Designed miniproteins, single chains, continued (5). Designs and how they scored, part 28

Each design is a single chain, and the fold is of that chain. pLDDT is the mean over its residues in the fold that is shown.

## One batch from the design tools (miniprotein)

Design m16939
Fold by ESMFold2-Fast:
Structure m16939 (fold): chain A 72 residues (1-72)
Amino acid sequence: SREELIELMRKYVEEVAKKLNQSITLNSDYEVVLVYLTIAQLFEEKGIPLPEGAPSIEEIVELLEELRKELS
């Protein structure tokens, strides 16, 4: 489901922040998806594979657009 997908992205963002010894506060689903997309794009540019079962960048962009419309 969409909620499960967003929670998966949140967990991933929090794990990346923890590994970088950074604190992160995510106040909305839009922020979660936006930060996840940024990390995914950076990893793709560096040739680092995303975790198994991670959504494609295209799928994340579509979700981000849906969430943006809800905030507007």
Scores: mean pLDDT 77

Design m16940
Fold by ESMFold2-Fast:
Structure m16940 (fold): chain A 92 residues (1-92)
Amino acid sequence: LSPKQEAELLLALARMQVSVLKLSEKKDEEDVRLAERALDMAEEAVRLDPSLTEEAKEVLEEILELAKRAAEEGIERAREVARRAEERIREL
């Protein structure tokens, strides 16, 4: 795969993962780990192809919303995921 193709695939996988997580009424620790993986994929996609920045920001904003909800439910790891997502959105 070219870096551009790899970036597009990573962003598509991140979008799919977030869409699946949004279907869950209650978030657990596994959902937070999957959200963190989606965050990592979106970050790597922008690194490989900066033209995807706006699309990645949309995914990061959805991850942030999901992580904030999980943090409110008491999942400690979700607070860190929310902080990372918020920081990346500000840097982009």
Scores: mean pLDDT 83

Design m16941
Fold by ESMFold2-Fast:
Structure m16941 (fold): chain A 91 residues (1-91)
Amino acid sequence: SEKEKIAEMEIEGLREGARYYAKSPLGPEVEEAVERFEEGVRLIKEGRGAEGMALMHEAFARLEAVRAREPAAMDAFLQVAKDKFEALLKA
């Protein structure tokens, strides 16, 4: 579906942003949060929307905790993710 394609593009954007942290001590924590978003989307596609939404909410809370510690780095990550997502939408 169109919504599934948009979710996949959002995940690709988040993966692009996560590369920003590849050499950072926060890298594993950000990667775990992105993996939880990917699992959440997978569960929603399987009709397990409540479980998927719960995982995405938990992932978001983990990213907010990272943002509280490293706001500038998190803002850069989110900007890279957003730019990649918008580029995919225009392609």
Scores: mean pLDDT 72

Design m16942
Fold by ESMFold2-Fast:
Structure m16942 (fold): chain A 73 residues (1-73)
Amino acid sequence: MDEAKRRELLQRAGLKFPDVVAEAEKQPLLPVDEIRARIDKIIEDYLAGKLDEDTAVHRLALELVRLYRAQQA
């Protein structure tokens, strides 16, 4: 089930937030739409088997922190 896999991936990414906040803060600010597209691509690539779970979780955590920061602007 794609929804269950997406939910598990998002939960695992949330657990990595403290580890990636400093890394995400060093990245340039992107528009919210671009960050959302990057998040969707990470999830799609993971579900298609193109990304391993650890890589997908790390990348998703970075983009979710960036999304949070962009939405606060």
Scores: mean pLDDT 76

Design m16943
Fold by ESMFold2-Fast:
Structure m16943 (fold): chain A 68 residues (1-68)
Amino acid sequence: VEFSSRFLEAMRLADVDGDGTLSGPELELLVRRLQRDAPDDLRVFDKDGDGTISLPELVRMMERSGVM
């Protein structure tokens, strides 16, 4: 529960342009913030390997995986 809460907060902070999408530098910032709590786990959410994560898509993945 603390992981999902911290993950969503860090994701919002990393989404500096507010478009609801994390790309390259923003995704790296998110990884740095959560790396101590979830080592390498964030790479699992980048399923297509393009380095981009949509906030709505990520939230749904977390709910479906039972992390939230």
Scores: mean pLDDT 57

Design m16944
Fold by ESMFold2-Fast:
Order: C-alpha cells, then sequence, then structure tokens
Structure m16944 (fold): chain A 62 residues (1-62)
C-alpha cells in the first residue's frame, strides 16, 4: 500500500538521521513519528517534501 511505502521511506531516513545524530535519537524518532501522523494521507510528492524539510531542520538545529 501507499502507507507501507511511506513507512519504508520514513524508516530509512529516520535511521540515516539517527546514525548521523545518535545523541538526538529520541527527538528524531518523535519528530518523524509526528510527521508521519500529520502527512500519512498526503501525496507521495508532498510526503517527500515534508521529509526533506525535516532533514533540513535537523541539520540546522544539530
Amino acid sequence: SMRDEKLRVLQKITQELVDEHPDHEGEINQGMGDLYQRHKDASPEEFERELERFKREVKERL
């Protein structure tokens, strides 16, 4: 399903971010979970844009 594909992409990006910022694992997991809940019904393109936004926020804050 589309949700299964979104979860796969989310999990991959979450792991990449946690590997880069291990001291912030809890915040990254929480933020990614919140992102998924807010955007799980968005188009794949919109979901990908939100993931890229989150990645930039993590990079700027950490």
Scores: mean pLDDT 81

Design m16945
Fold by ESMFold2-Fast:
Structure m16945 (fold): chain A 70 residues (1-70)
Amino acid sequence: DVDQIRRRGEELRDTEEGKRLAARARALELTAQDPSSAEGHRRWGDAQADREVRRLREERRRRLEEELRR
């Protein structure tokens, strides 16, 4: 259910799984409001999750590079 997915995403918000769950919950909320665009919302959610995961990975890489520079 959407509320459970959203709560799990909030608990894991600083992880890749959390970012994916948050995007999925939002896509499902949008689909509930406009079911005729379900596929579009799903694609948007996937793209959003990929974007957030990419940011998280970049942040982790930046932190590692800073450690190596120190």
Scores: mean pLDDT 75

Design m16946
Fold by ESMFold2-Fast:
Structure m16946 (fold): chain A 92 residues (1-92)
Amino acid sequence: EKIKELEEEIAKLEERFKTQPLNPVDLLRLAQLYYELGKLYEEEGDFEKARVSYLNALSIYEFLLRLQMKGEVYEEAKKLVPELREKIRSLR
């Protein structure tokens, strides 16, 4: 099941954050996984779980955007923050 696979990957990254210094690439990966999880819940019609997953992704992308780092991490966060805000608004 794709949802279970994403939840397991998220759990592994969260465990890594407990024992390793936070880095922007790992935070970007976590945000991407939450965004994918939100899309899968939206496809299943579970709009409450989709909203929570999108909010988690949004929080991480907003944090990455505030770091003002140059490169791929910043560009993805800059693109996805407005997209996620609109998705969350559209979900009710």
Scores: mean pLDDT 80

Design m16947
Fold by ESMFold2-Fast:
Structure m16947 (fold): chain A 71 residues (1-71)
Amino acid sequence: LFATPEELRADIDELEAEAQKLLEKNPSAQTVLKFLDKAREALDRGDILTAEAYLVAAQIELVVVKKEIEK
């Protein structure tokens, strides 16, 4: 089950906004932004599989960043 390119772009935009807010509290949020940049790059070339993979990686990293802030 693949999301549409429009759904992936919306998810990337949402995660980017959240990661930007967390960047002030934890510099590791930069890793989330790097994965999102790679997801956008993949979408721009029509590589939906790679875009989805990087989006998932960004989501996982965002959870780690939030846990680090809780400590």
Scores: mean pLDDT 80

Design m16948
Fold by ESMFold2-Fast:
Structure m16948 (fold): chain A 99 residues (1-99)
Amino acid sequence: METILERAKPEDLERLEELRRRHRELVARLEELEREGAPEEELLRLREELVRVVLEGLRLIIESVEEDEKRREELLKKLEEEEKKVRELFEREREELEK
């Protein structure tokens, strides 16, 4: 009742836990590569994957928890628009790093 996780469907909870593990692994790897002085191109690639995992988790939460079909459709449409903006941003950042 009080948390998003308590309101999620059982099948979606398993997927959310997988995404949470992936997020933790990506954060740890990013921190290790930053400590090792990895190239910005490699760091950017991991940051992009990290953002993708966050967006996938948000989509799953919206689909699992939002009971209002109209609100769910609005939120998913906004999420799709944000996913496009994020892809365009990371494409520009990659192009800038090649100079």
Scores: mean pLDDT 77

Design m16949
Fold by ESMFold2-Fast:
Structure m16949 (fold): chain A 74 residues (1-74)
Amino acid sequence: PLPPPSRETTLARVETLLALASQVLSPEEVARWRAELLAALDAGDWDRLDRLMTRIVNEVEARGVRVEPSALPK
């Protein structure tokens, strides 16, 4: 089994996902998502962070960009 994600690993995943999102979302939209993700991370709300990341993936894919699991740091 893989160890649980560290803050460093999670932050890398967040930034990778936001970089992909920046291809199809406006800078203002990306900034709003980053703020929400960082707030959840700072609060230690891993469940909310996971739900927010899933929502961003769905939003990005709905705009025609595929998020590859292998593109996210482990």
Scores: mean pLDDT 74

Design m16950
Fold by ESMFold2-Fast:
Structure m16950 (fold): chain A 100 residues (1-100)
Amino acid sequence: GLELGLRGYELGTAGLEAARAGNGELGAELGRRGLELGEEGFRLGKEAGDKEAAYLGGLGAGLGGLGLGVGALNLGNVTLGVGGILRGIGLEFEGELIAK
């Protein structure tokens, strides 16, 4: 869980930075991968009772969702953009609640 959460965080951050720089395709691809790995890290951390892994997975999913969302919006895909952002934010909040 923890390793996947950290990798999701790294890819999500890279995706968001690429999207902010105007590279919608790279931002969406890296953001999507960050979201997927963050979600898996969150799921595994939650199943194992590992609050740190769940938190980092949620954070990775949040950043990945933002990267996917901004990247997809740059490409004109509003549905994927909004969906990516909302999915990422939901997982990030759930991870924070578990970390308390």
Scores: mean pLDDT 77

Design m16951
Fold by ESMFold2-Fast:
Structure m16951 (fold): chain A 56 residues (1-56)
Amino acid sequence: GPGVRRALVEALTGEPAESDSDEALIRAVNKYQERHPDMTPEELGELVQEIIRRHS
């Protein structure tokens, strides 16, 4: 639904979204992985899907 990109950026960065572009989403994912090096790609994917569900 609308706002999903913004919600993903904000949830992954913990900060207000400066942009909701695809580039901002990629940056947010990379930043989150850098902050959580112990998190598996599978766990990160599950978190992303949960955020999408909450906004769909």
Scores: mean pLDDT 75

Design m16952
Fold by ESMFold2-Fast:
Structure m16952 (fold): chain A 60 residues (1-60)
Amino acid sequence: SPDDLVALYRRYDSDGDGVISGDNVDALAKDLGVSKEELANDKGQVDRNQFGKVLQKLTE
């Protein structure tokens, strides 16, 4: 569900700045069942805007 995806995002956003980077992106991608390239932006990070795009693809 969207709430479960948001909770997962918050778990990997350990500093609470709304950006996931490094090994946390790989871990989040595996948990969501998507590739790192589909999840991450051009900087290899998942910011709020990028997460919103992924959420649109994964919601029921």
Scores: mean pLDDT 74

Design m16953
Fold by ESMFold2-Fast:
Structure m16953 (fold): chain A 82 residues (1-82)
Amino acid sequence: SKEEQIRQVERETAIRLLLLVARQMDEAYARVQAYLAAHPQASPEERQALFRQEMDALLPAHQAEVAALKAETDAQIAAIRA
């Protein structure tokens, strides 16, 4: 049924979103890697603050990626409903 096809799209989108978030976190970690290599004695608080700063800097791009995934999902559901 169309309802079953929509549920499958929603499930697949949820999995894609989880994988997207994991990739975005890896991107933020990569950005602090050079600093941490140069500063191996950085405190846990300093490391967390650096990660947060990089996540904040990437936030607009990350939000755009999530919005694009939602738009793609909405288009797929609309096509099934047609």
Scores: mean pLDDT 84

Design m16954
Fold by ESMFold2-Fast:
Structure m16954 (fold): chain A 100 residues (1-100)
Amino acid sequence: SALEEERERLREEALRLGREISLLYEAFKQNIDKFSEEEKEEVSRLVAEFLELYSEIEDLFNDPNIDEEGLRRARELIERMREIKERLAEILKRNGIPLP
């Protein structure tokens, strides 16, 4: 069904974003001494938020009866994950760290 196709597309997007954010965070940890205390605090907050968003997304996709409202919520969570990814990438680039 169209609903099942959309669910699978969103699941794949969430998995890709999760991998990309994890790689950015690993690059941050490997270069931690190059960042200000303010940047370290911001990254810590972004990663904590990402983990909460990802947990909620997993719960939504584990519902075999996910409806249009559940998919709408998943899109909102994925949008926020994209913003977190972009902000992490910006912090890395600002400090001369090559993106993974």
Scores: mean pLDDT 89

Design m16955
Fold by ESMFold2-Fast:
Structure m16955 (fold): chain A 88 residues (1-88)
Amino acid sequence: REELERELAELEAFLAAHPGITHLAAAVEEEMSAEERELLERVRAIAEKHGVEFALVPAAERETAEAVRRHAASTGPYLAAEYAKVLA
């Protein structure tokens, strides 16, 4: 939990330092744990706070996650996707 809090704080600091980021994407499994759901809601709230669009893509559709990432002119999609992996 504390490591999760640190990663969320790092995401918030990153978005605050990079106001040009407009999109974030997270790859998620079909079966989502309570921790994963809470993480995604907190990532969404941080993204919304900074005016960033947040999208979820199924982890089984890695190609779709890649397509979303290519359309977002930012590095934020990579960070959001890695958060989904941390709880897996």
Scores: mean pLDDT 60

Design m16956
Fold by ESMFold2-Fast:
Structure m16956 (fold): chain A 87 residues (1-87)
Amino acid sequence: SLSESVATVQIQAMDETQPPTVTLVIVAAPDTTRESQEKAVERQLAAAKERGIAVSDVRVVRMKGATEESIKNAEELAKKVEEELRK
């Protein structure tokens, strides 16, 4: 099965805490735009909140061939989410 959000944003569950926490993974791919990444992050955070799952960390994964713009957009978005999680 193909996942429509694999190239943009992923949530990975971590079994280390109670309640369960997840790491939000933002994937920097050659064709990802800032708007598509922001919308994917909003959807993933909303889904986690609906399930009572806390997002404890944010990571950026760089794909081979990712553009400098794509990487910068993912890193800036990760910083914004990290700041929001610490409030």
Scores: mean pLDDT 69

Design m16957
Fold by ESMFold2-Fast:
Structure m16957 (fold): chain A 81 residues (1-81)
Amino acid sequence: SELEKAKKEAEEVIKRLNELRPHLTPEQQANVDQIVERIKKLVKEAESETDPEKKAEILRRLKQFIEGTKRLIDVLEKQIA
């Protein structure tokens, strides 16, 4: 399902962020923590939503947020290389 695909993508980006976290500044670590919490919240909202249209909207927002997070990860990886 689309939800299961989004959950897998979310898990993958959270793992990448957690791997980067020890190499980041305290300010960057705080930003990473906020991003992880936001992703987890969107996943939970998508899982709990019973209205198909609202669920699709949450999934769209989750996918967009994951896409932005992937771009941030690319930037952070270059900074620690």
Scores: mean pLDDT 87

Design m16958
Fold by ESMFold2-Fast:
Structure m16958 (fold): chain A 90 residues (1-90)
Amino acid sequence: EEPLYRLPKILQEILREVGETREVFTFGEIIAAIGEYLLKKKLFDPEDPTIINLKGTLLEKLLGKEKVTGEELNKAIVETIKKEAEEVVL
């Protein structure tokens, strides 16, 4: 079974923007929900789709960067989950 995580408040607020109201998520669900957040907020750069514009978003507050690549964003989310999310054993 995949591990479940309770997210820090900032990630919970991001996931709430895409309609996620649950307390615990798998890693894949967290990544998918963040992808939906990027699409919903139209954060992909229109001239360079490899660049994500985080300026003025909760993701800028989380990462401390105004622009990132998808790989940089994924790495930062993984590190945030490892450092700040609580793994739940069912």
Scores: mean pLDDT 79

Design m16959
Fold by ESMFold2-Fast:
Structure m16959 (fold): chain A 58 residues (1-58)
Amino acid sequence: TPSKNVSFENLPLDVALQLVAKSLGVEAPALPASLRGETLNVKNVPTEELYKALLAKV
């Protein structure tokens, strides 16, 4: 299935995870407290690949 690409600049990681999960029609997992201060910077990344990368951090 072709995924749409997304770009984020200085977006809070929890917000990015929720947006990516919603675009894929899946439920966003809870973000660990250790990651709540992190921001995401990505340019032209496939949504599914970004979601997999974010899941690897939780």
Scores: mean pLDDT 76

Design m16960
Fold by ESMFold2-Fast:
Structure m16960 (fold): chain A 86 residues (1-86)
Amino acid sequence: MIPAIKVKSKEEIEKAMKELGVDKVLAIVEDEEFAKELGIEVGDPVLATLEGDELKVEPVTKEEERKEIGSKIDVEATMKYLKKQK
């Protein structure tokens, strides 16, 4: 299962992954500059995967991919993250 997070930078993705103890997150990009770097629009999701020491960030642009990832969202891990933010 993959937790869903909101991020403004690559550093925020890395921090959230370390805090949740996961190697994959679905990140909703809230920063315009970071969205431009990834070739997406603000509010679009990206799939972030940690492979060793390399963080791989891939835009989720296809509707089919969005549906598949949505079915794998880890609600419990997402709620645990949100408790620390609120």
Scores: mean pLDDT 71

Design m16961
Fold by ESMFold2-Fast:
Structure m16961 (fold): chain A 84 residues (1-84)
Amino acid sequence: DPQIDAVVDRIRARMMARYGDARRTVLQLSMDVIRWMDQNRDALDPAVIARIRQAINQLIAQYGPDYQVTVAQFFDRLRQIISS
């Protein structure tokens, strides 16, 4: 879905600028994504928000909230879930 891909790429770029290659918990990165989507909700399709939220919930369920990843690793895993 090109709309989902565009939104994910925008969020990834912002979080890469903030954290670089630093490790953060899956919960912290998930909350940052949710916060950004909430702040930009008027510019986003509700279906795109719902799909990304569903993928985040699956990622937290698979890895646990305290699992530490880089932004790049987080978004690689998120994209795999969205694409399945």
Scores: mean pLDDT 88

Design m16962
Fold by ESMFold2-Fast:
Structure m16962 (fold): chain A 85 residues (1-85)
Amino acid sequence: MRAQLEAALADVEALPASPLREAGAAVLRAILAGDREAFAEALARLRALVRAEALAAGYSEAEAEAIAEAVAATLEAAFERVLAE
């Protein structure tokens, strides 16, 4: 898990600067650091940006919320798994 998250962070940091990139990088850094407060802040921002991006892509409000929730749940599970290692 940890090595995959480190690789994901490097990939995200290689992308052109954007709010989504910054929020994604902040979430991954918080997971790797085990920083629950930074994780909660960055995840809330990422969730809002993912929802906005889904709406811009033509998804319904309900579908955009479901996508944002699925992303948040996946990252929360990754955070708890890294803490258990």
Scores: mean pLDDT 80

Design m16963
Fold by ESMFold2-Fast:
Structure m16963 (fold): chain A 93 residues (1-93)
Amino acid sequence: VSPEELEQEIQLSMALMFLSLAKLLAERGDEEGAVESVEALRRFVESTELSPETLRELAEAAEEAARYAEELGLKKAAEKFRELARELRERAE
């Protein structure tokens, strides 16, 4: 494993942690907290060079989070997750 590959794995893990926090806040009914966590992840992605592979993995996870938030009735959080997923896919191109 190269140092670059390890760095990408660390960055993916950090990004997934933000996404997991957003999902946890959504489960607790904290829709505003979930939205803030998505925005924090968006800022992280904007300031960090992520590989196209990492961006695709994050997009898939964000789409799953959007579906989950929608099932919980959290429309605002679901829309933010979908926006993030679209942005991540566009960056991966």
Scores: mean pLDDT 80

Design m16964
Fold by ESMFold2-Fast:
Structure m16964 (fold): chain A 95 residues (1-95)
Amino acid sequence: MQQAQQALEQAQQAIAEYQEVGRRALEAARQYPELEERVRALVEQGQQDLDQLWAQVKAASPEEQLSLAQDLLSVALGYRYALERLLREIEEKIA
């Protein structure tokens, strides 16, 4: 229980960070339609994947919650990293 709860809290924090990076990337890309489309597609796909995993965590048995929370964390970190890379590309273009 305690380990699963800690993993879930880490996943929730990673999701919040992913959402903040996504918001910043969309704002930065607003004047570049091609980049805005790429950011929007990544944000939409990320939200769908994270929502699906979150629903699985909520429905999971206590034995499955730790593994699923760790999967949720991994996916959230992956999407955050991808958005951070896009944000850097956009910032270099806006210079």
Scores: mean pLDDT 83

Design m16965
Fold by ESMFold2-Fast:
Formats: sequence, C-alpha cells, structure tokens
Structure m16965 (fold): chain A 66 residues (1-66)
Amino acid sequence: MEAEVQAALDIMKATVAGDVAAVKQVVLEMHTKYGHRFNPELAGDSPENLEVLEAIKANPPSPVRP
C-alpha cells in the first residue's frame, strides 16, 4: 500500500519527464514482485484493483513539448 503508492508517484514523475522506459521498468518490477497486479498487458489480464497504476498506464507518458 504505502510502498505501492510511493512507486506510483515515482512512476508519475518519470512519466511526466517522458521517460517511458523508466516507467515500464518500475511497472515490470512491481509486476514481478506482485504477479499480475501492476502489468495487465504483460500478464494478460486487467487489474481491477490497480486503478492508480492503471490510470498512469492508460494516460500515455508523453513529454510536455513546449
């Protein structure tokens, strides 16, 4: 919970920076430790309990291009 929230925040920061590789790396690491919870596309199923991380994945990590 706390660690998962902290990871989600870290993912958001990397996503805002446009570092897709870093975002995917953290998500995959969480998936490895928690199974299918954090990466439904890789696992093959949508995680119903991972709304915060799913929202981050669904919201494409696009860098702000001024």
Scores: mean pLDDT 50

Design m16966
Fold by ESMFold2-Fast:
Structure m16966 (fold): chain A 78 residues (1-78)
Amino acid sequence: MSMEKRRKEADELYARAMNLIVQALMLGNMGRYDDMDLFIQQALKIADQIRSVADPDYGDKIVKQILDSIESIKRVVG
């Protein structure tokens, strides 16, 4: 499989994970912590999928961005 195709698939998964993280932040701001955690768990599952389909160097970079974003919203919400 070409590196370009793997990058495109990883980018699509990354976009989905980031949308889930944005929704998790909104839910946390509303005090809906159980729903926030559920959306975070879904984003983490997508991060695992990215590691399986992406080029390792690129996959590690975008997975780190997902994990850093999750850590950021946990600090902001409490």
Scores: mean pLDDT 84

Design m16967
Fold by ESMFold2-Fast:
Structure m16967 (fold): chain A 70 residues (1-70)
Amino acid sequence: MEEIEKLAEEALRTFERLTGIRLRSEAARKAVFDYLKEEIERNKENLKDIEEFVKSHLDKLMEIVAKHEK
């Protein structure tokens, strides 16, 4: 697994843990994963803490979940 994909999976698990949300839809899971992967790749030089990274993107992640989950 590429390092960026591994970090994106860790961030996705961190998001589910912090929010208590279990992503049920493959579409929602893919949308959240793709967003996290792109943001991690853009910020790879500044990424120190996955949990703080997820917290800083929480509003956008919740927007993505709301669009794809019911």
Scores: mean pLDDT 77

Design m16968
Fold by ESMFold2-Fast:
Structure m16968 (fold): chain A 57 residues (1-57)
Amino acid sequence: SMEQEEIAEKLAKKFGISKETSLKILNMVKQAYPNASIKEQEKIAEENLAFLKKRRE
């Protein structure tokens, strides 16, 4: 969906990753939490990306 692509691009820019990587992570979250709202899926993806960034710093 357009909404999912917009979220993926937003996260890609925020975390300095490719749009493809961001989409892959969002898809992973969607598969793990299929009953979560798109907004909840965005939050989970963002938390996962923030955790990974902290571990590299």
Scores: mean pLDDT 80

Design m16969
Fold by ESMFold2-Fast:
Structure m16969 (fold): chain A 79 residues (1-79)
Amino acid sequence: GPRLLVGANVTFDDGRKGGLVASLEGTSGRARIGVDGRVAQGRAEFGRVPETGDTVDVTVTVDGRTLRGTATIQSAAPV
């Protein structure tokens, strides 16, 4: 299926390090997230061809906290 990068920036209140585990899941796909200090980034794969302006619901779970929001596709190019 098509692949797309969906960036999500999540800032943690206290800048906790070490032992943090983060994941990002989209409604139309899943993303794995890396945590760099206070910022988390990920990518999602969609089961359909995404278009610019499409949205994905995101849930980020870090160290027992759950953060929810949406991400908007900034650009979608065929791969």
Scores: mean pLDDT 48

Design m16970
Fold by ESMFold2-Fast:
Structure m16970 (fold): chain A 65 residues (1-65)
Amino acid sequence: KKEEIEAVKKEAEEMAKYFGGEVVEITEDKLKIALKDNSVINLAMALTIQSELYLAGMEGEVELK
């Protein structure tokens, strides 16, 4: 679980930077990411991250600005 959280954190930061957004908050229970647009790619990223968080036993939240 902890190891998976660190992997998700690293990937989320990298992806957020690539899309011009940022990681707003990360804890053991939740991950929050702020993205700049509603593109199909950003939606796919949100689904991928939420799936990984679900498997790790976390709750994922992706917020669009």
Scores: mean pLDDT 64

Design m16971
Fold by ESMFold2-Fast:
Formats: structure tokens, sequence, C-alpha cells
Structure m16971 (fold): chain A 76 residues (1-76)
């Protein structure tokens, strides 16, 4: 469900903020630099999370939820 996907994204970002703060800042910078290119932003977020070993794979639904939460963090 959308609620479960959002909860999973929130848990992942909470983990990144506490255990991988440099990676979290990198994800914010990706979103900020790619404001007009959603596809490129999502691609780079997926690549960064997989390369860091935080996730082995990432669904499009979870990736979208992560992107939306990162936008909220940038706007707050």
Amino acid sequence: SDEEVRAQAEALLTLLKSKHPELYQQLLEIVKKNKENLEEAQKKIREALIEAGVVSELSDELLKAIYELLLEDLEG
C-alpha cells in the first residue's frame, strides 16, 4: 500500500540521517541539482543508495516516496 511504502521510505531516511549523514546530504544535493529532471534525480538516488550498500534493489514506488520525502526536507 502507499502508506506502507511511505513508512518504509521514512524509516530508510531516518536511518540515513543517523548512520549515513554524508549520504543523506548527497541525496539532498541530487534533488536540488535536478529540480527540473525528475527521471535523472530518481536515477541518481537509486545509484547512490545501491552503491553505498544501503539497499540491493529499489522499486520505482519506494524510489518515488524517497524522492518526495527529500523534497519535503529541502522545503522545510
Scores: mean pLDDT 85

Design m16972
Fold by ESMFold2-Fast:
Structure m16972 (fold): chain A 61 residues (1-61)
Amino acid sequence: SLEEKVEILKKAYEGLGFSDEALRLEAQRLTDEEFNVLKEAIDRAEKEGKPVFEVLAELRR
């Protein structure tokens, strides 16, 4: 579970300069609701060929 959250965060924040330590700390704090939003953003980014951070920015507008 924690490792899955870390891998999702690595994909979601790829290229944004977050350290592995920062991502692990964030994974421990990540709620199931937030985790599901990240999964949806990754799926959408893969379908649209966009970076995950762009999809997250659009979802937060």
Scores: mean pLDDT 74

Design m16973
Fold by ESMFold2-Fast:
Structure m16973 (fold): chain A 98 residues (1-98)
Amino acid sequence: SIDNLEIAVALQVAGLDFLVKVLAKKKGEEVPPEVEKALERLRKLITDYLQGKATIEEVEEEFEKVGKLIIETYPDDEELKKEIKNGKEMIRELKKAS
């Protein structure tokens, strides 16, 4: 079985992707291709991590990069900032548990 923290991190990344898509739709905009590709890479990396093909350090580094890009793209969205902060804390706890 998958560890509860691993599931929580995967759900946090999925939730972040969903929030970005909802925000873009509410604004009548497309998700910027750079943001969409960054989230696609992050989701693939989480899948690779869960299969033992990537390290938690790689997940932490990519999440930090994607989070910075999202904050730069949506600087006024406090919920996205909060969810990115929560994701960083979950990854930190998973890293301690590993």
Scores: mean pLDDT 85

Design m16974
Fold by ESMFold2-Fast:
Structure m16974 (fold): chain A 100 residues (1-100)
Amino acid sequence: AAALRAALADLRVAYSEGLFLTNLFIGEVIDLGKELERHYQAALADPAKAPEHLAEIRRIITRIYGKHRDFVRRQIERYGEKAPELLAEFDRDLAEVEAE
């Protein structure tokens, strides 16, 4: 059965914040993504340096991951009791990404 007015009000607030946050997140991730692409192209140009560039790529990915996870988890904690399904879905998506 569906919940009513209070749950819809909370969902609307979370959704509005989520839209703002995704816009900020995309901008920051794009800059890191460009740096990641730069290291990838450098590795292709000089394969002897590929292990060093791969290590830097892994650091960039970990940094994006950490920022995304900490930020989203903090937001979910704010609504945690009201959004347990979102938290479970987020953890499943992360596990899928971490699985290689």
Scores: mean pLDDT 60

